# Designed miniproteins, single chains, continued (3), part 18

Each design is a single chain, and the fold is of that chain. pLDDT is the mean over its residues in the fold that is shown.

## One batch from the design tools (miniprotein)

Design m8601
Fold by ESMFold2-Fast:
Parts: C-alpha cells; structure tokens; sequence
Structure m8601 (fold): chain A 89 residues (1-89)
C-alpha cells in the first residue's frame, strides 16, 4: 500500500541522486560523454520518481509502485553507467 509505494519512491530517488553524482564526477574527471549519459539517465529516473510521488499523494498506491519500480530500474542503470564512466575516465 502507501508504505510500500513510499519505500520504492525513496529508493528510486536515492539511486537517481547517486547516478547523478557519479556522472558529475566522471564529467569532472574528463569522461564527458559517459558522464553526461549517466546524468541524463538519472534525470529521467528522478522525473519518474516525482510522478510516482504525485500518484502516491493522490492515493494511487498501485500506480505509484509500478511507476516507482520503473524509476528504480532507470536509477540502477544510471548508477551502472556512472560507475562505468568513472572506470573508463
């Protein structure tokens, strides 16, 4: 229900923030292309998490969970891209 939706959204936002930070660090270390890709992916994850939060606040818990899980998947991808960008910097 509500608690599960909140937990999924919180995880999605944490992953998006980590992916963004890793991408920013990769960009600073000279891997501009891969760093920007990680940051862009993190940005999309954050937008989906924000929409999921909106659905949660309107009482649409199942829809919030479904969209939140998609945000988690993109957040994980952003983190993976950020780690790869740092390894190749």
Amino acid sequence: GEEEAKAVIDLALALANLGLALGELALALGNKGAGLEAMATAGVAAILAAVAKYLLDKGHYEEAIELGLKAVALGLLAVALGIAALALA
Scores: mean pLDDT 89

Design m8602
Fold by ESMFold2-Fast:
Structure m8602 (fold): chain A 97 residues (1-97)
Amino acid sequence: SMEEGKKLKLEAEIELGIAALLLGVAKLLYKKGKLTIEEAKEILEKLKELRERLKELLEEALKLGAVTEEEVERMLKEVEEIIKEIEEMIKELEEKE
């Protein structure tokens, strides 16, 4: 139903918002020199779990006609870009020891 699809779309938007918040916290800690490699890897693990939930939510919302293929691709691209930024922070931290 469209009502069920709207709930799934909202849940997907919430997950994407959480991903953005996790990136924001990581960036703030990194800028302050307070982000450890272990903490950055924990954030990365949470983001990968979130990405899996986001994929499932968007797949079901798409089946119910509540999102377009373009919206799905955009939201998944946003979470992949967030993951890439955290992976780059981990790489930079490992290079600095």
Scores: mean pLDDT 89

Design m8603
Fold by ESMFold2-Fast:
Structure m8603 (fold): chain A 78 residues (1-78)
Amino acid sequence: SSKLEELRRSLEELIESDGAAAYRYLLTLAQLGTKSPDPEVKARAEELLARLATLDPADRAQLREALEGMLELIELES
């Protein structure tokens, strides 16, 4: 999806320019996912939220890994 590719590029740019803002954005999306009525989406969002809680927002590699998990979660909701 071109929309997912646009989201990926925007968040990758945000991770490089403002990792703290990227972290807050990913955290908000993960929290919303935990409220999903779909148990698979909910479970994956809870796993992502737990990873976000333990990672360093200054570690760009960890933020990029969390972004990949978030994009997979969004694709499941589609």
Scores: mean pLDDT 82

Design m8604
Fold by ESMFold2-Fast:
Structure m8604 (fold): chain A 57 residues (1-57)
Amino acid sequence: SELEIKYLLYQFVAGSSRWLSERLAQTNPDLAAQNRAQAEQMEQQARQIQQQIQQQS
């Protein structure tokens, strides 16, 4: 479904941003912080979508 596709996309972006934040923590802490914030926002969006999916089933 469209919601499942959106969930996967938000999960992918969240995972990628979190991975990048961890890799950059020592060399570019400002960019690491930006990526961590993005990951947290995307994780919150994914959680909201997951709740919508659960209510449909």
Scores: mean pLDDT 85

Design m8605
Fold by ESMFold2-Fast:
Structure m8605 (fold): chain A 76 residues (1-76)
Amino acid sequence: SHMDRAARGLRIVAEASKEEVDRLMEEAGLTPQERELVRRILDAREGKAPAGASGEQADALFDALVKIAEVEEKRR
């Protein structure tokens, strides 16, 4: 399901290297807005900024996480 893919995408962003996440974002063809939202999670993980999103940004982030998970699945 898309929910399961989004959860997997979030886990990938939380656990993978910054270089691997950047590569997955490029291969997934994320929009600039989707890339910014994922980078905010990476920055929060590094202690640089608090994570936060509006409802509209949450939908875009969900779509970005699904796309990241789908690209990672194709690499297996």
Scores: mean pLDDT 75

Design m8606
Fold by ESMFold2-Fast:
Structure m8606 (fold): chain A 107 residues (1-107)
Amino acid sequence: AAREKAIEAARKGVEYSELAEQYARNGDGDKAAEYHLMAAQASGVAAVYARSLGTPEADRAAELFTKAAEYHMEAAQAARNGDFEKAVEYSRKAREYHEEAIRVLEA
């Protein structure tokens, strides 16, 4: 259950990040920031579930999800500041960490 919940939350985070990137590219900073914050929350949930598995591999996945959450927060701040190029860059970095963490959990 916890592993499946971590992966589910991580996938939701990727979806929110992609939506945020689309809003950022269209100049909608308010919606971009909202979806980046939702992605950060999803990353945090994924980290909690991963950590609950109590294995070194799951702890590594939790660290990667925590880094993803930090980049999602940076993307939200950039979007609020109207720096949509930076928001997209941080968003892509966050998704890279999500994908790596999911791979770790699926191994």
Scores: mean pLDDT 89

Design m8607
Fold by ESMFold2-Fast:
Structure m8607 (fold): chain A 86 residues (1-86)
Amino acid sequence: SPVMAFFDAQMARTRARLDAMGIDSDVFIARVRAHVMPRARSGQMSAAQVATFLRSAQNYYVRMYGRVSDAQFDAALAATVTQVTA
């Protein structure tokens, strides 16, 4: 999928940025992939919507790093993806 190729390129850049900040990128990438992959592959999410979602997700993850539970982060991702795909 061209959208998934775009997503993977964005994730490579995000990994480099988070790793440079000492932030664990593996948890971030796994969780955003779980929300994006089914929607991107089913045609429910465009590259522009992926870009918007990833920007919001990354800003939240950096701002709240070490301050929220995994469940709270996943809930924030679920809310954000719903708004972006509305």
Scores: mean pLDDT 84

Design m8608
Fold by ESMFold2-Fast:
Structure m8608 (fold): chain A 68 residues (1-68)
Amino acid sequence: KEKEIKEAAEAMRRLLLEGVGYTEEQADKAVEEFIKNYDTPEAKERFDDILAYRKGLEEVEAQRAAAA
């Protein structure tokens, strides 16, 4: 359980920093919320959404550039 949560958190943090372009503070906050709610179905669905974003990084990067 803890190892799975850690792996999911690391993957999420990396995707937010490298894929979405979050700041370290924003990524850390999102990861903390994810860890806190990991055992909920909603948290697992969010992780799946993050994995889907990895496949569409170009689109996400374009949105992030517009938001910056």
Scores: mean pLDDT 68

Design m8609
Fold by ESMFold2-Fast:
Structure m8609 (fold): chain A 85 residues (1-85)
Amino acid sequence: AAEELERATREILAALKDPGVAASVAAAGRAAIEALRAGDLERAREIAEQLEREAEELLKNPENEVEREAAEAGRRLAEAIRRVL
């Protein structure tokens, strides 16, 4: 589970162009991986839910390419977290 999420996080990061978005995804991915390693499935789920809500809000009216990239990356990370739960 944690190893699968680490691989998915690396794949998402490799596709990102904006360093700020990459830093945010890396931080969220790390937090979710740490939660999974600790057996805190509830915390991992909360991280996925927050990423989903933020992505859905940004995708309603993305103002620029960075916001679109952030929303797509957040959605992909949330999906990866849910797949290992």
Scores: mean pLDDT 83

Design m8610
Fold by ESMFold2-Fast:
Structure m8610 (fold): chain A 81 residues (1-81)
Amino acid sequence: HMELRIYFETSKNGAGIDVKSVVVELTTENGVTYRGSDAVEGRVEIKDGKLVTTNKPLEEALADALAGLAESIRRAEEHRK
C-alpha cells in the first residue's frame, strides 16, 4: 500500500551547528520511495561571500518540501514514457 510520512530530521553540519529539516516521504505500492525536504532551523547560506545562518517558517519549509516531492514524482513519471 502507498504510504506518506512527514517527520523532522536533526543533523549537525561541519561547524557543529544543529540543522533541523522537515521531510516528506512517499513510498509507492511498488516499494519506490520519493523524498522532499527543506531546512527549517540552522540553514546555512552564502550571501556576498559571507556565511549566514537563517531560519525558515515551518509552513513555508513544508510547502517547499511538498513541492520537491511532487516534482520528483513528476520527473519519474515522465521518464516512464
Scores: mean pLDDT 78

Design m8611
Fold by ESMFold2-Fast:
Structure m8611 (fold): chain A 90 residues (1-90)
Amino acid sequence: MSDAQQARAFAIFDTDGDGVISLAEMRRVMRSMGSTMDIDGFIAAADIDGDGVIDWAEFQAFMNSTDGPMAIAASNFQVIMQRMLAQAAA
């Protein structure tokens, strides 16, 4: 994904515009998108500060991951976009 696409995705999760994503908010958005990704495993790994938020640098690392659940989540984002386009065409 381009940096611009990652920034747009971050803005979708960052609904209050404070520059961070809450872990509860991420769970809610991923579930609403139909994702069954292991969010708890990701949260345990990504929440280095223990404050329950994901900053831009952590989000970029997540979206640029090519292995494990982070790569699956990034792929799910693209699959959801393709699914929405396919349903609109039907």
Scores: mean pLDDT 60

Design m8612
Fold by ESMFold2-Fast:
Structure m8612 (fold): chain A 68 residues (1-68)
Amino acid sequence: SIEEAIEEIESLGERYLKFLSTVTDPQQRETLVQNSERIIRSLGLENGLPQEVIDELIERFRKRAEEV
């Protein structure tokens, strides 16, 4: 379901954020964030999520990435 797909993508994003918190090199952090966003987008599209929902998941991830 759409709801289950969102929860799985959010869970994956949490794992990426935990890993990001251990990375201190700015270039590696930027690469990890960009790759994470691509994966979130790909999974959202694969699961048939509306574009608005995919954009919201990516925006939430970006904001949290700035805090870790």
Scores: mean pLDDT 87

Design m8613
Fold by ESMFold2-Fast:
Structure m8613 (fold): chain A 96 residues (1-96)
Amino acid sequence: MMEKELEELLKEEEERAERYREALTEILLKQELSEEELKALEEDIEKLEEKIKKIEEILENDKSLSFEERKELLRSLARLRAIREALEEKIEAAKE
């Protein structure tokens, strides 16, 4: 088990997801997004997809994960997926 690597990954994903959670409400309430905001959100979605895949691989392949580690990774995964979906919907709605 790569405990140190998992702890660092989990912290990183949790901090990122929490940061997006705070910004998400403001983004979703906007009627219009600037071209710069749209590009930034598209880049953020790509990064979220990479993080989601990384967590999915760990959950699939690491059979030595503790109950708490698995639970935290699953929470992070669900949160990241929800944020990605909301951002994708917002981008689509903002495009002409």
Scores: mean pLDDT 70

Design m8614
Fold by ESMFold2-Fast:
Structure m8614 (fold): chain A 84 residues (1-84)
Amino acid sequence: MDGLLAAAVAAGALLALRRPELVTPEELARARELLARARALADPAVWAELEAIIDGHDLSTAEGVAAAGAAILARVGALMAAAA
């Protein structure tokens, strides 16, 4: 579970960093720190799957970021169910 959770957190932080205008400078700094730390703890296979989801979406648009976030949540949910 820890590697899956770390990968999910890293993916969420990466998405937040793609829309810095929606966060404060303090939140942006925290997102960068969180991404680095969570990425180091992430399961490599899970991170590869979530990174592919992120790469498959246009993160320059709000719609693309929302779609990437929804896809990440769906995949993480499926992996959590499979781990039971």
Scores: mean pLDDT 76

Design m8615
Fold by ESMFold2-Fast:
Structure m8615 (fold): chain A 66 residues (1-66)
Amino acid sequence: SREEAARAFLTRRAEEEVRRLGVTLSEEQQRRVNELIEQAARASAEGRHDEAGDLSAEMFRLIREA
């Protein structure tokens, strides 16, 4: 499905960023990242591209602040 494809894409991008920065996310940070991925994937699948963009940006900000 579109949501599954978007989730897989965002998960891969998040994993790449975590590896690039060499950070270790706490359990709370991991939960929040996963929540943002799910919300962004759903928004993208429903055609809410601006919302999906905002949610993915928040996810990357959270990873960079780790």
Scores: mean pLDDT 88

Design m8616
Fold by ESMFold2-Fast:
Structure m8616 (fold): chain A 110 residues (1-110)
Amino acid sequence: AMSVVLTPEQLEASRLVGRLISLALTYMLHEGLSPEEAARKAAEEFGLTDEKLIRIIEVDVRVFLDGDSEKGWKEIAEILGIEVPEFTRENRLKIHQAVDELVLKAVKEK
């Protein structure tokens, strides 16, 4: 079994992704926004303008609605420019780490 220890910064980035997804889902449920509109609005509330991050949150909320985790994972990998040969735990961790790095960069640039 693979055990992963996140740094405090990576943990905060992962928490921010979770907050963005939750906020986007709230906008969809209460305001009737599309996944794209909801993701954009959630990012704007946190002062984030990174297009790749907004697109990733859109994919995450669509996966929450349809349950197609493998399709969502492939879309996120393509947004990040990462080649993913297999839907393994190791490859999913690489995508998760790349998303956290993108979030940290987006927060640092605001």
Scores: mean pLDDT 80

Design m8617
Fold by ESMFold2-Fast:
Structure m8617 (fold): chain A 94 residues (1-94)
Amino acid sequence: SLELSEAEKELLEELEKYKELLEKAYELMKNKEFEKMSEEEKKELLDFSSFYLALVDASLRGVPLEDILKLAKEEKEKYREEAEKLIEERLKSG
């Protein structure tokens, strides 16, 4: 089918919510101005990064699309430490 399933639509909507935050984070990291992000925005970036790692892991494990969003949301906290390390390494590398 050329039409997106309901599960695919929900996944895209969830990802789209973070698009502006990611674009802002990318530009600030690129310019070495990450300190201009608020603590709230930094927390949201960490929450998204944790969610994204959970989503990728679930996808690689072959979790069905209809279950993937729910599982990623439920398991994202398990990926928080790894997400923190990835953000720190990105800031160190310039």
Scores: mean pLDDT 76

Design m8618
Fold by ESMFold2-Fast:
Structure m8618 (fold): chain A 63 residues (1-63)
Amino acid sequence: MKAKDFETVVPVREEDGELFFEYGGKRHLIKEKVELPAYAAIKGDSFVLINENLEILSEPQPL
């Protein structure tokens, strides 16, 4: 997938050493160790992690 193909991009946050993002009224925990700033890029029912330069950091994962 290309960055322009994503429907929504939401920021990744850190709390108590855990990475997460909020989408659709749910908190989604991230198991991968990524450097901040990072974002969850949403397409359909899946997301990938991207950095501020829109580079893909992870494989697609279910929401």
Scores: mean pLDDT 75

Design m8619
Fold by ESMFold2-Fast:
Structure m8619 (fold): chain A 102 residues (1-102)
Amino acid sequence: NFQQGQQLLSQGNYQQAISLFQQSLSQRQTPQTYYYLGVAYFNQGNYQQSIYYFDQSISLSDPSSRLAGQSYRMRGMTYGNMGNYDQARQDYQMSQDSFSSS
């Protein structure tokens, strides 16, 4: 389930974490689950899947939420790793805007 997936992710067991997050997603679609799928794929170096899941997390999140900020930050890092520096800069700005939700 979701909590066990987070624990496996922290241990570097990315494939098993992905399986548990996908199981959680099939039970309930949440922006948190999409975010952690993005993180797991990022750590595997699968940047295309990582971006897909961060996109889903952002789409389902309140734009001013902490989670939106985290998703923009991680998507920015992913774009940066792919050499897409313009998109990375845009996402870092969106991350700052989301964290400054006052």
Scores: mean pLDDT 87

Design m8620
Fold by ESMFold2-Fast:
Structure m8620 (fold): chain A 98 residues (1-98)
Amino acid sequence: SVAEELARLAGVDLATLERLAEQGASELQLALLAAIEALRRGRYEAAREVLLRYGLLTEEEFEILLETYENLLNNEEDKNKEEAEEIIARAIAKAEAA
């Protein structure tokens, strides 16, 4: 199932994903939630794989997000902040529309 694949890829709780799917969450909504959890846990490669596999982001958009995150961790102003916010907004909108 999609929930089983996402639990394996992102390291999120399978029962939580299955419950959300039963409640009507789409494949893209489950993928977005799994990717957010992977990012929160510092699992950037797992998040990349989920986001790209489910078409939520392009590889180029993910690289912009990762660079923005690394710059923020180093207390540097990121010139890509506005673009990163737009990328996140598009991913959320795509998942919600599905």
Scores: mean pLDDT 75

Design m8621
Fold by ESMFold2-Fast:
Structure m8621 (fold): chain A 100 residues (1-100)
Amino acid sequence: EIPEFKPGMSEREFMLLALLSFKKKIEEAKTAEELKKVIDNLIAFLTWVAEHSTDPAVAAAARAAAERLKEIDKEYSDNPEKAKEEVLKLIDEMIAFLEA
């Protein structure tokens, strides 16, 4: 679920809150179908950020992350445990980038 953008919130703060929400949903996914749905929603969110962000560094990071998620989905389609591990790693890398 994409969190609401509130007045006074920075793009980085909004993206950070969204990534924390997605991280929880990935961790809670118990089936391959649930995991795929969350990954598809995360790709859609990051694509939206890449198109609408006024911060070029945030837009570039979101675009790169969306492309990497598409690669993970293709590479680990038959291995949902590895897909989950790689997605969580990518989310943690994005959080670290936004906190820097």
Scores: mean pLDDT 81

Design m8622
Fold by ESMFold2-Fast:
Structure m8622 (fold): chain A 61 residues (1-61)
Amino acid sequence: KIKEWIEKLKKDPSLLLPLIKETLKNGEDISDILEVVTYLLNNGYINGGQYGQALNIIRNY
C-alpha cells in the first residue's frame, strides 16, 4: 500500500492532501502515511509547503 500511494502521488502530487484525508478516515497507520509524505519530500515530488500542510492534517486528526 505504501508503494502504491507513492506511485500515485508521483504521477499527480495534487492528490496529496485528499489522499491523506482518505487514508486517515480509513484508519490507516499514521507511521505509514508519514513514511510516504517524507519520501515524497526527500525525493523532490512535493515541496516544504505541501509537506507542512500534510503534517498539519495528520496532527489535527
Scores: mean pLDDT 84

Design m8623
Fold by ESMFold2-Fast:
Structure m8623 (fold): chain A 95 residues (1-95)
Amino acid sequence: EIAEAKAAAQQVLDTGFPKAIDQLLEKGYLSEAEKNELLAQPSPQAVIDKLRQLRKKTKDEERKKVLDKLIDVLESLLRLITDDEYLRELLAQDE
């Protein structure tokens, strides 16, 4: 079911994203101010755009890799939620 798959992806985004941000703060990849700014963004796309800005300002290669991975995961989840035709095609192979 496309609706069930979208709901699952949205649930991962809604519950997983705040936990991932907290883990990055605990590991020193984000400051408290950066965490608060990311969590205050009005949309997943705005979060991705903010993460890209942080990545451009970052000189630490390990921090860049972590931010790049988070951006990739968020973009993948957002595509599963917003691209109904893409998700429908994927699910049709399992049906």
Scores: mean pLDDT 75

Design m8624
Fold by ESMFold2-Fast:
Structure m8624 (fold): chain A 78 residues (1-78)
Amino acid sequence: MTPEEAAREALELLEKGADVEEVIRRLSDTHPLAKKAYEEAETLEERVLAVINALSQVVPKELADRIGKAALEALRKR
């Protein structure tokens, strides 16, 4: 699975109300930069931001921005 395909799947899962931590963890496994960003972040919100920032270098920025928004909105509604 390419990082872009995984990013599209992650967005669909987040829009359906899937667990943010699980989705971001799986997404981080798709690229070495995203995995490193996930492991170095201390909070779940920081992991979301770090993984999305890393992926914005390898997937379309518009897709990365949509995933970040969906994940952060899901976290803030809890």
Scores: mean pLDDT 80

Design m8625
Fold by ESMFold2-Fast:
Structure m8625 (fold): chain A 80 residues (1-80)
Amino acid sequence: SLSLEELKELAKQAIAYLDRLIADFKARNYPQELIDLVNQIRALFEQATQAKTKEEFLALFQQAEQLAQQLAELVRKLYE
């Protein structure tokens, strides 16, 4: 299993990816709802980088995953 330090490094990489995603969504004039959702996911990963325990990290990650699934569905519907 991954250590807390390794998980935090993955969260930092996720934040960098989400920053690029926000810029892309803005450039494509995507609905503000989608941009807001990416910002919410980013905030959860930012909190995860400050987690004191692996359990705290995983709880924040689970919340981020739920929002990411919602984001994926909403983005898919833009192209239906």
Scores: mean pLDDT 89

Design m8626
Fold by ESMFold2-Fast:
Structure m8626 (fold): chain A 83 residues (1-83)
Amino acid sequence: MKVRPVVVDDNVGIAQRVADIITASPDAKDTSVVLINNGATTNSLSILKDRLTKAGVPVVVVDGDASDPESLSKAVEEGKKKV
């Protein structure tokens, strides 16, 4: 199964735009989305998770630090294991 990692931060507008792009994709239902929670304190993670789930996109949530390449890589691999 194809996996699409998405880093989630505090930008709600970007979260909404990312959800629009993913849900409009012809492979949306065939691609699992790994949402990497990069310490989001807004409802950006909830918006992404809710919109993707309602569109029938498989979603997995993991924690990670996007400023640390090793942390980001581990988050992606953890997400792949949950798919």
Scores: mean pLDDT 77

Design m8627
Fold by ESMFold2-Fast:
Structure m8627 (fold): chain A 102 residues (1-102)
Amino acid sequence: SADEETRRRIAEMGAEVMELVRQKDYDGAFAKIDELAREFPDRPDAVIGILIRMALALIEQKDYDRAREALERALALAREHNDEESVAMAETLLRDIDEKLA
């Protein structure tokens, strides 16, 4: 179905983002997220989810500057779309990063 094709495409692009993060190609990872947002403008939830997953991987790698960048993008998009759960998650993770850097 079209919905199944959309879900598969989003999952494929998300996997590619995570592979770029593994390779430390952060510019490529953000560019792929921007491509996903352009291809699926009605799916801000998918973009937010991928940004948060990218941030969590970067936190595990202790790359707090790039994790913060991903979380700030996720937070801005979540606020724009009234996604209260993602707002709370991004704010919590940003605070946790700030506490680790203090």
Scores: mean pLDDT 89

Design m8628
Fold by ESMFold2-Fast:
Structure m8628 (fold): chain A 64 residues (1-64)
Amino acid sequence: MERRLRFAELSKKNAEDLNQARLERARQVKEKDPERGEKMLAEAEEIGKQSEEANEKSLKYAEE
């Protein structure tokens, strides 16, 4: 039971860290290729929103 909740918390942190890395990468790309960088930023924001929804669902599942 406890492991399920810990996994949900770790998954949330990992998703946040991964999205942060995507945003940093997009910024670096934007410095060299502004058009591509802007698209990558938009994609990272969309992925971030989807990850937040998935993490909320995972936490609810772990609490059940």
Scores: mean pLDDT 74

Design m8629
Fold by ESMFold2-Fast:
Structure m8629 (fold): chain A 78 residues (1-78)
Amino acid sequence: SRARAVAAAEGALAAAREAAARGDFQMMIHSLQEARRAVEPVSAEAAALLAEGARAGKDGDADTAIALMEQAVAVLRA
């Protein structure tokens, strides 16, 4: 359901922010990938944002990864 996808994405965003704050970029990327799996059957747009965020995270750009994850949550809440 969309509500379940929103809850999963919000929980993963909180985990990703915590991981990024302590420099655990592997866990940040893992949280983005988990959120994408939960979101993909509900919103292709939000899933695409999470995929782009995971790529930014792999490139070392944690700020962009988190910003794209926030955008994905906003899309799901619209």
Scores: mean pLDDT 86

Design m8630
Fold by ESMFold2-Fast:
Structure m8630 (fold): chain A 72 residues (1-72)
Amino acid sequence: MLKDVSQAGLDAAKKAGANQKSLDLFQQSIKYADQGDTESASRYLTQGISSLETDEQRDAVINAMIETSNAS
């Protein structure tokens, strides 16, 4: 679940034109979620969202994550 949510966040951020720093943080979240490190994955996910530059990017990412979480 967390890995799928982080992946949905990364995909939405890419489509919204997010900066490389945010994309790198989402990728770190996916990596740690894949390793079972939920604490590190959650921390990187939060930092990735916080590093987004526009409200449109944040809304796109949050909506994608909610949709993925509800589908699980």
Scores: mean pLDDT 83

Design m8631
Fold by ESMFold2-Fast:
Structure m8631 (fold): chain A 67 residues (1-67)
Amino acid sequence: SAADYLDHAGVLVALNRPELRERAREYLLRGLALLDPSDPRQVAGARNLAALAERQGWLDLAALARA
């Protein structure tokens, strides 16, 4: 589900390991692709992940999560 991908991406971002960076991006993209924009809980989850990506300096991931 979208929530599972976004949750996993959040964990991978929080670990802040270079070798997991591409996997985090992939999970974020998949979660956003499956996200229902009419579900406020899913939208809130994506925004929380964007904040995590920004704290890591991953502006590309943050921009994708906010789109």
Scores: mean pLDDT 74

Design m8632
Fold by ESMFold2-Fast:
Structure m8632 (fold): chain A 127 residues (1-127)
Amino acid sequence: MNKIFKGKIGEALEALKNGDYETAIKLLREALNTPYAEKIVKVLKTDYKHYGNPLDYLINGTLPKDLAPLMKGADLSPENAAIYTFYYIAQLVLKFDGKEMPILEVLAKGTTAEAVRIVDKVKEELK
């Protein structure tokens, strides 16, 4: 239903595939600022409260409270920020469409290539 949100997610995916993590993060922020994403953000705040909110990093540059102790001393490069955000958006989109993904298992073993593969699946589910 929302072509703007889907378009920005698609462009963010192509930026991630090309290693342009700064553009990927920018496009993710823009996608999350759409009226369609407002509903997803409300679901995120309700259902994922205890896992922290990766949107905090995208909106204000602050690490999610629940992830901050685990990522203390980790490199929060644009690459790492984009990877974690894409995994979490993948789970949100699938859950919003009545599907779920065991994203925590993937995060523990994930690479940029695996993040791209997961988000490609989400892109197919959004068609």
Scores: mean pLDDT 53

Design m8633
Fold by ESMFold2-Fast:
Structure m8633 (fold): chain A 76 residues (1-76)
Amino acid sequence: SLADKILSTAKALGASLPQATAEQLAQAIETGDLAQLERLARTLDAASRVAVELVVKNYPDDDRRERLLAALRRLR
């Protein structure tokens, strides 16, 4: 699942990410809820945000991927 990819990526980067948060992030990505993605990302530490961006970079829908990446990059 997308949530499992987020959790695996976060763990690989040494980030501590709750499963519930990963599931909420996955739902926001899959539904294209940019506002929810941005709100959730603001609650994350820097390493967890990098993990989410890496997962989004590999999202198979090109149009949604670019919109999601733009939303995440606005937090910088």
Scores: mean pLDDT 81

Design m8634
Fold by ESMFold2-Fast:
Structure m8634 (fold): chain A 88 residues (1-88)
Amino acid sequence: GAMADALRRAAEEVRRLGEEADKLYQKSNELITEGNKLLEEAKKDPSKLPEAQKVIDEGNALKTQADNLRAEADALEGEIVRALSEAG
């Protein structure tokens, strides 16, 4: 039925958004780890501060993108759960 097909497509989209968010979270974590290492090096060489800040900023930007995708996935999942709960 049309409802079952719509719910299946919505579930596929939730999965896709979640997978994209997870990839961005992983890359964000890698960049933040790298940036923190550069920040430690910057304690001895202040010329490394701009590079450390750039890498941290890039990591934070990816985290924001991942948070937005996760929120979109959570909203869609909530709609699926509500639709299934109302189908009594």
Scores: mean pLDDT 88

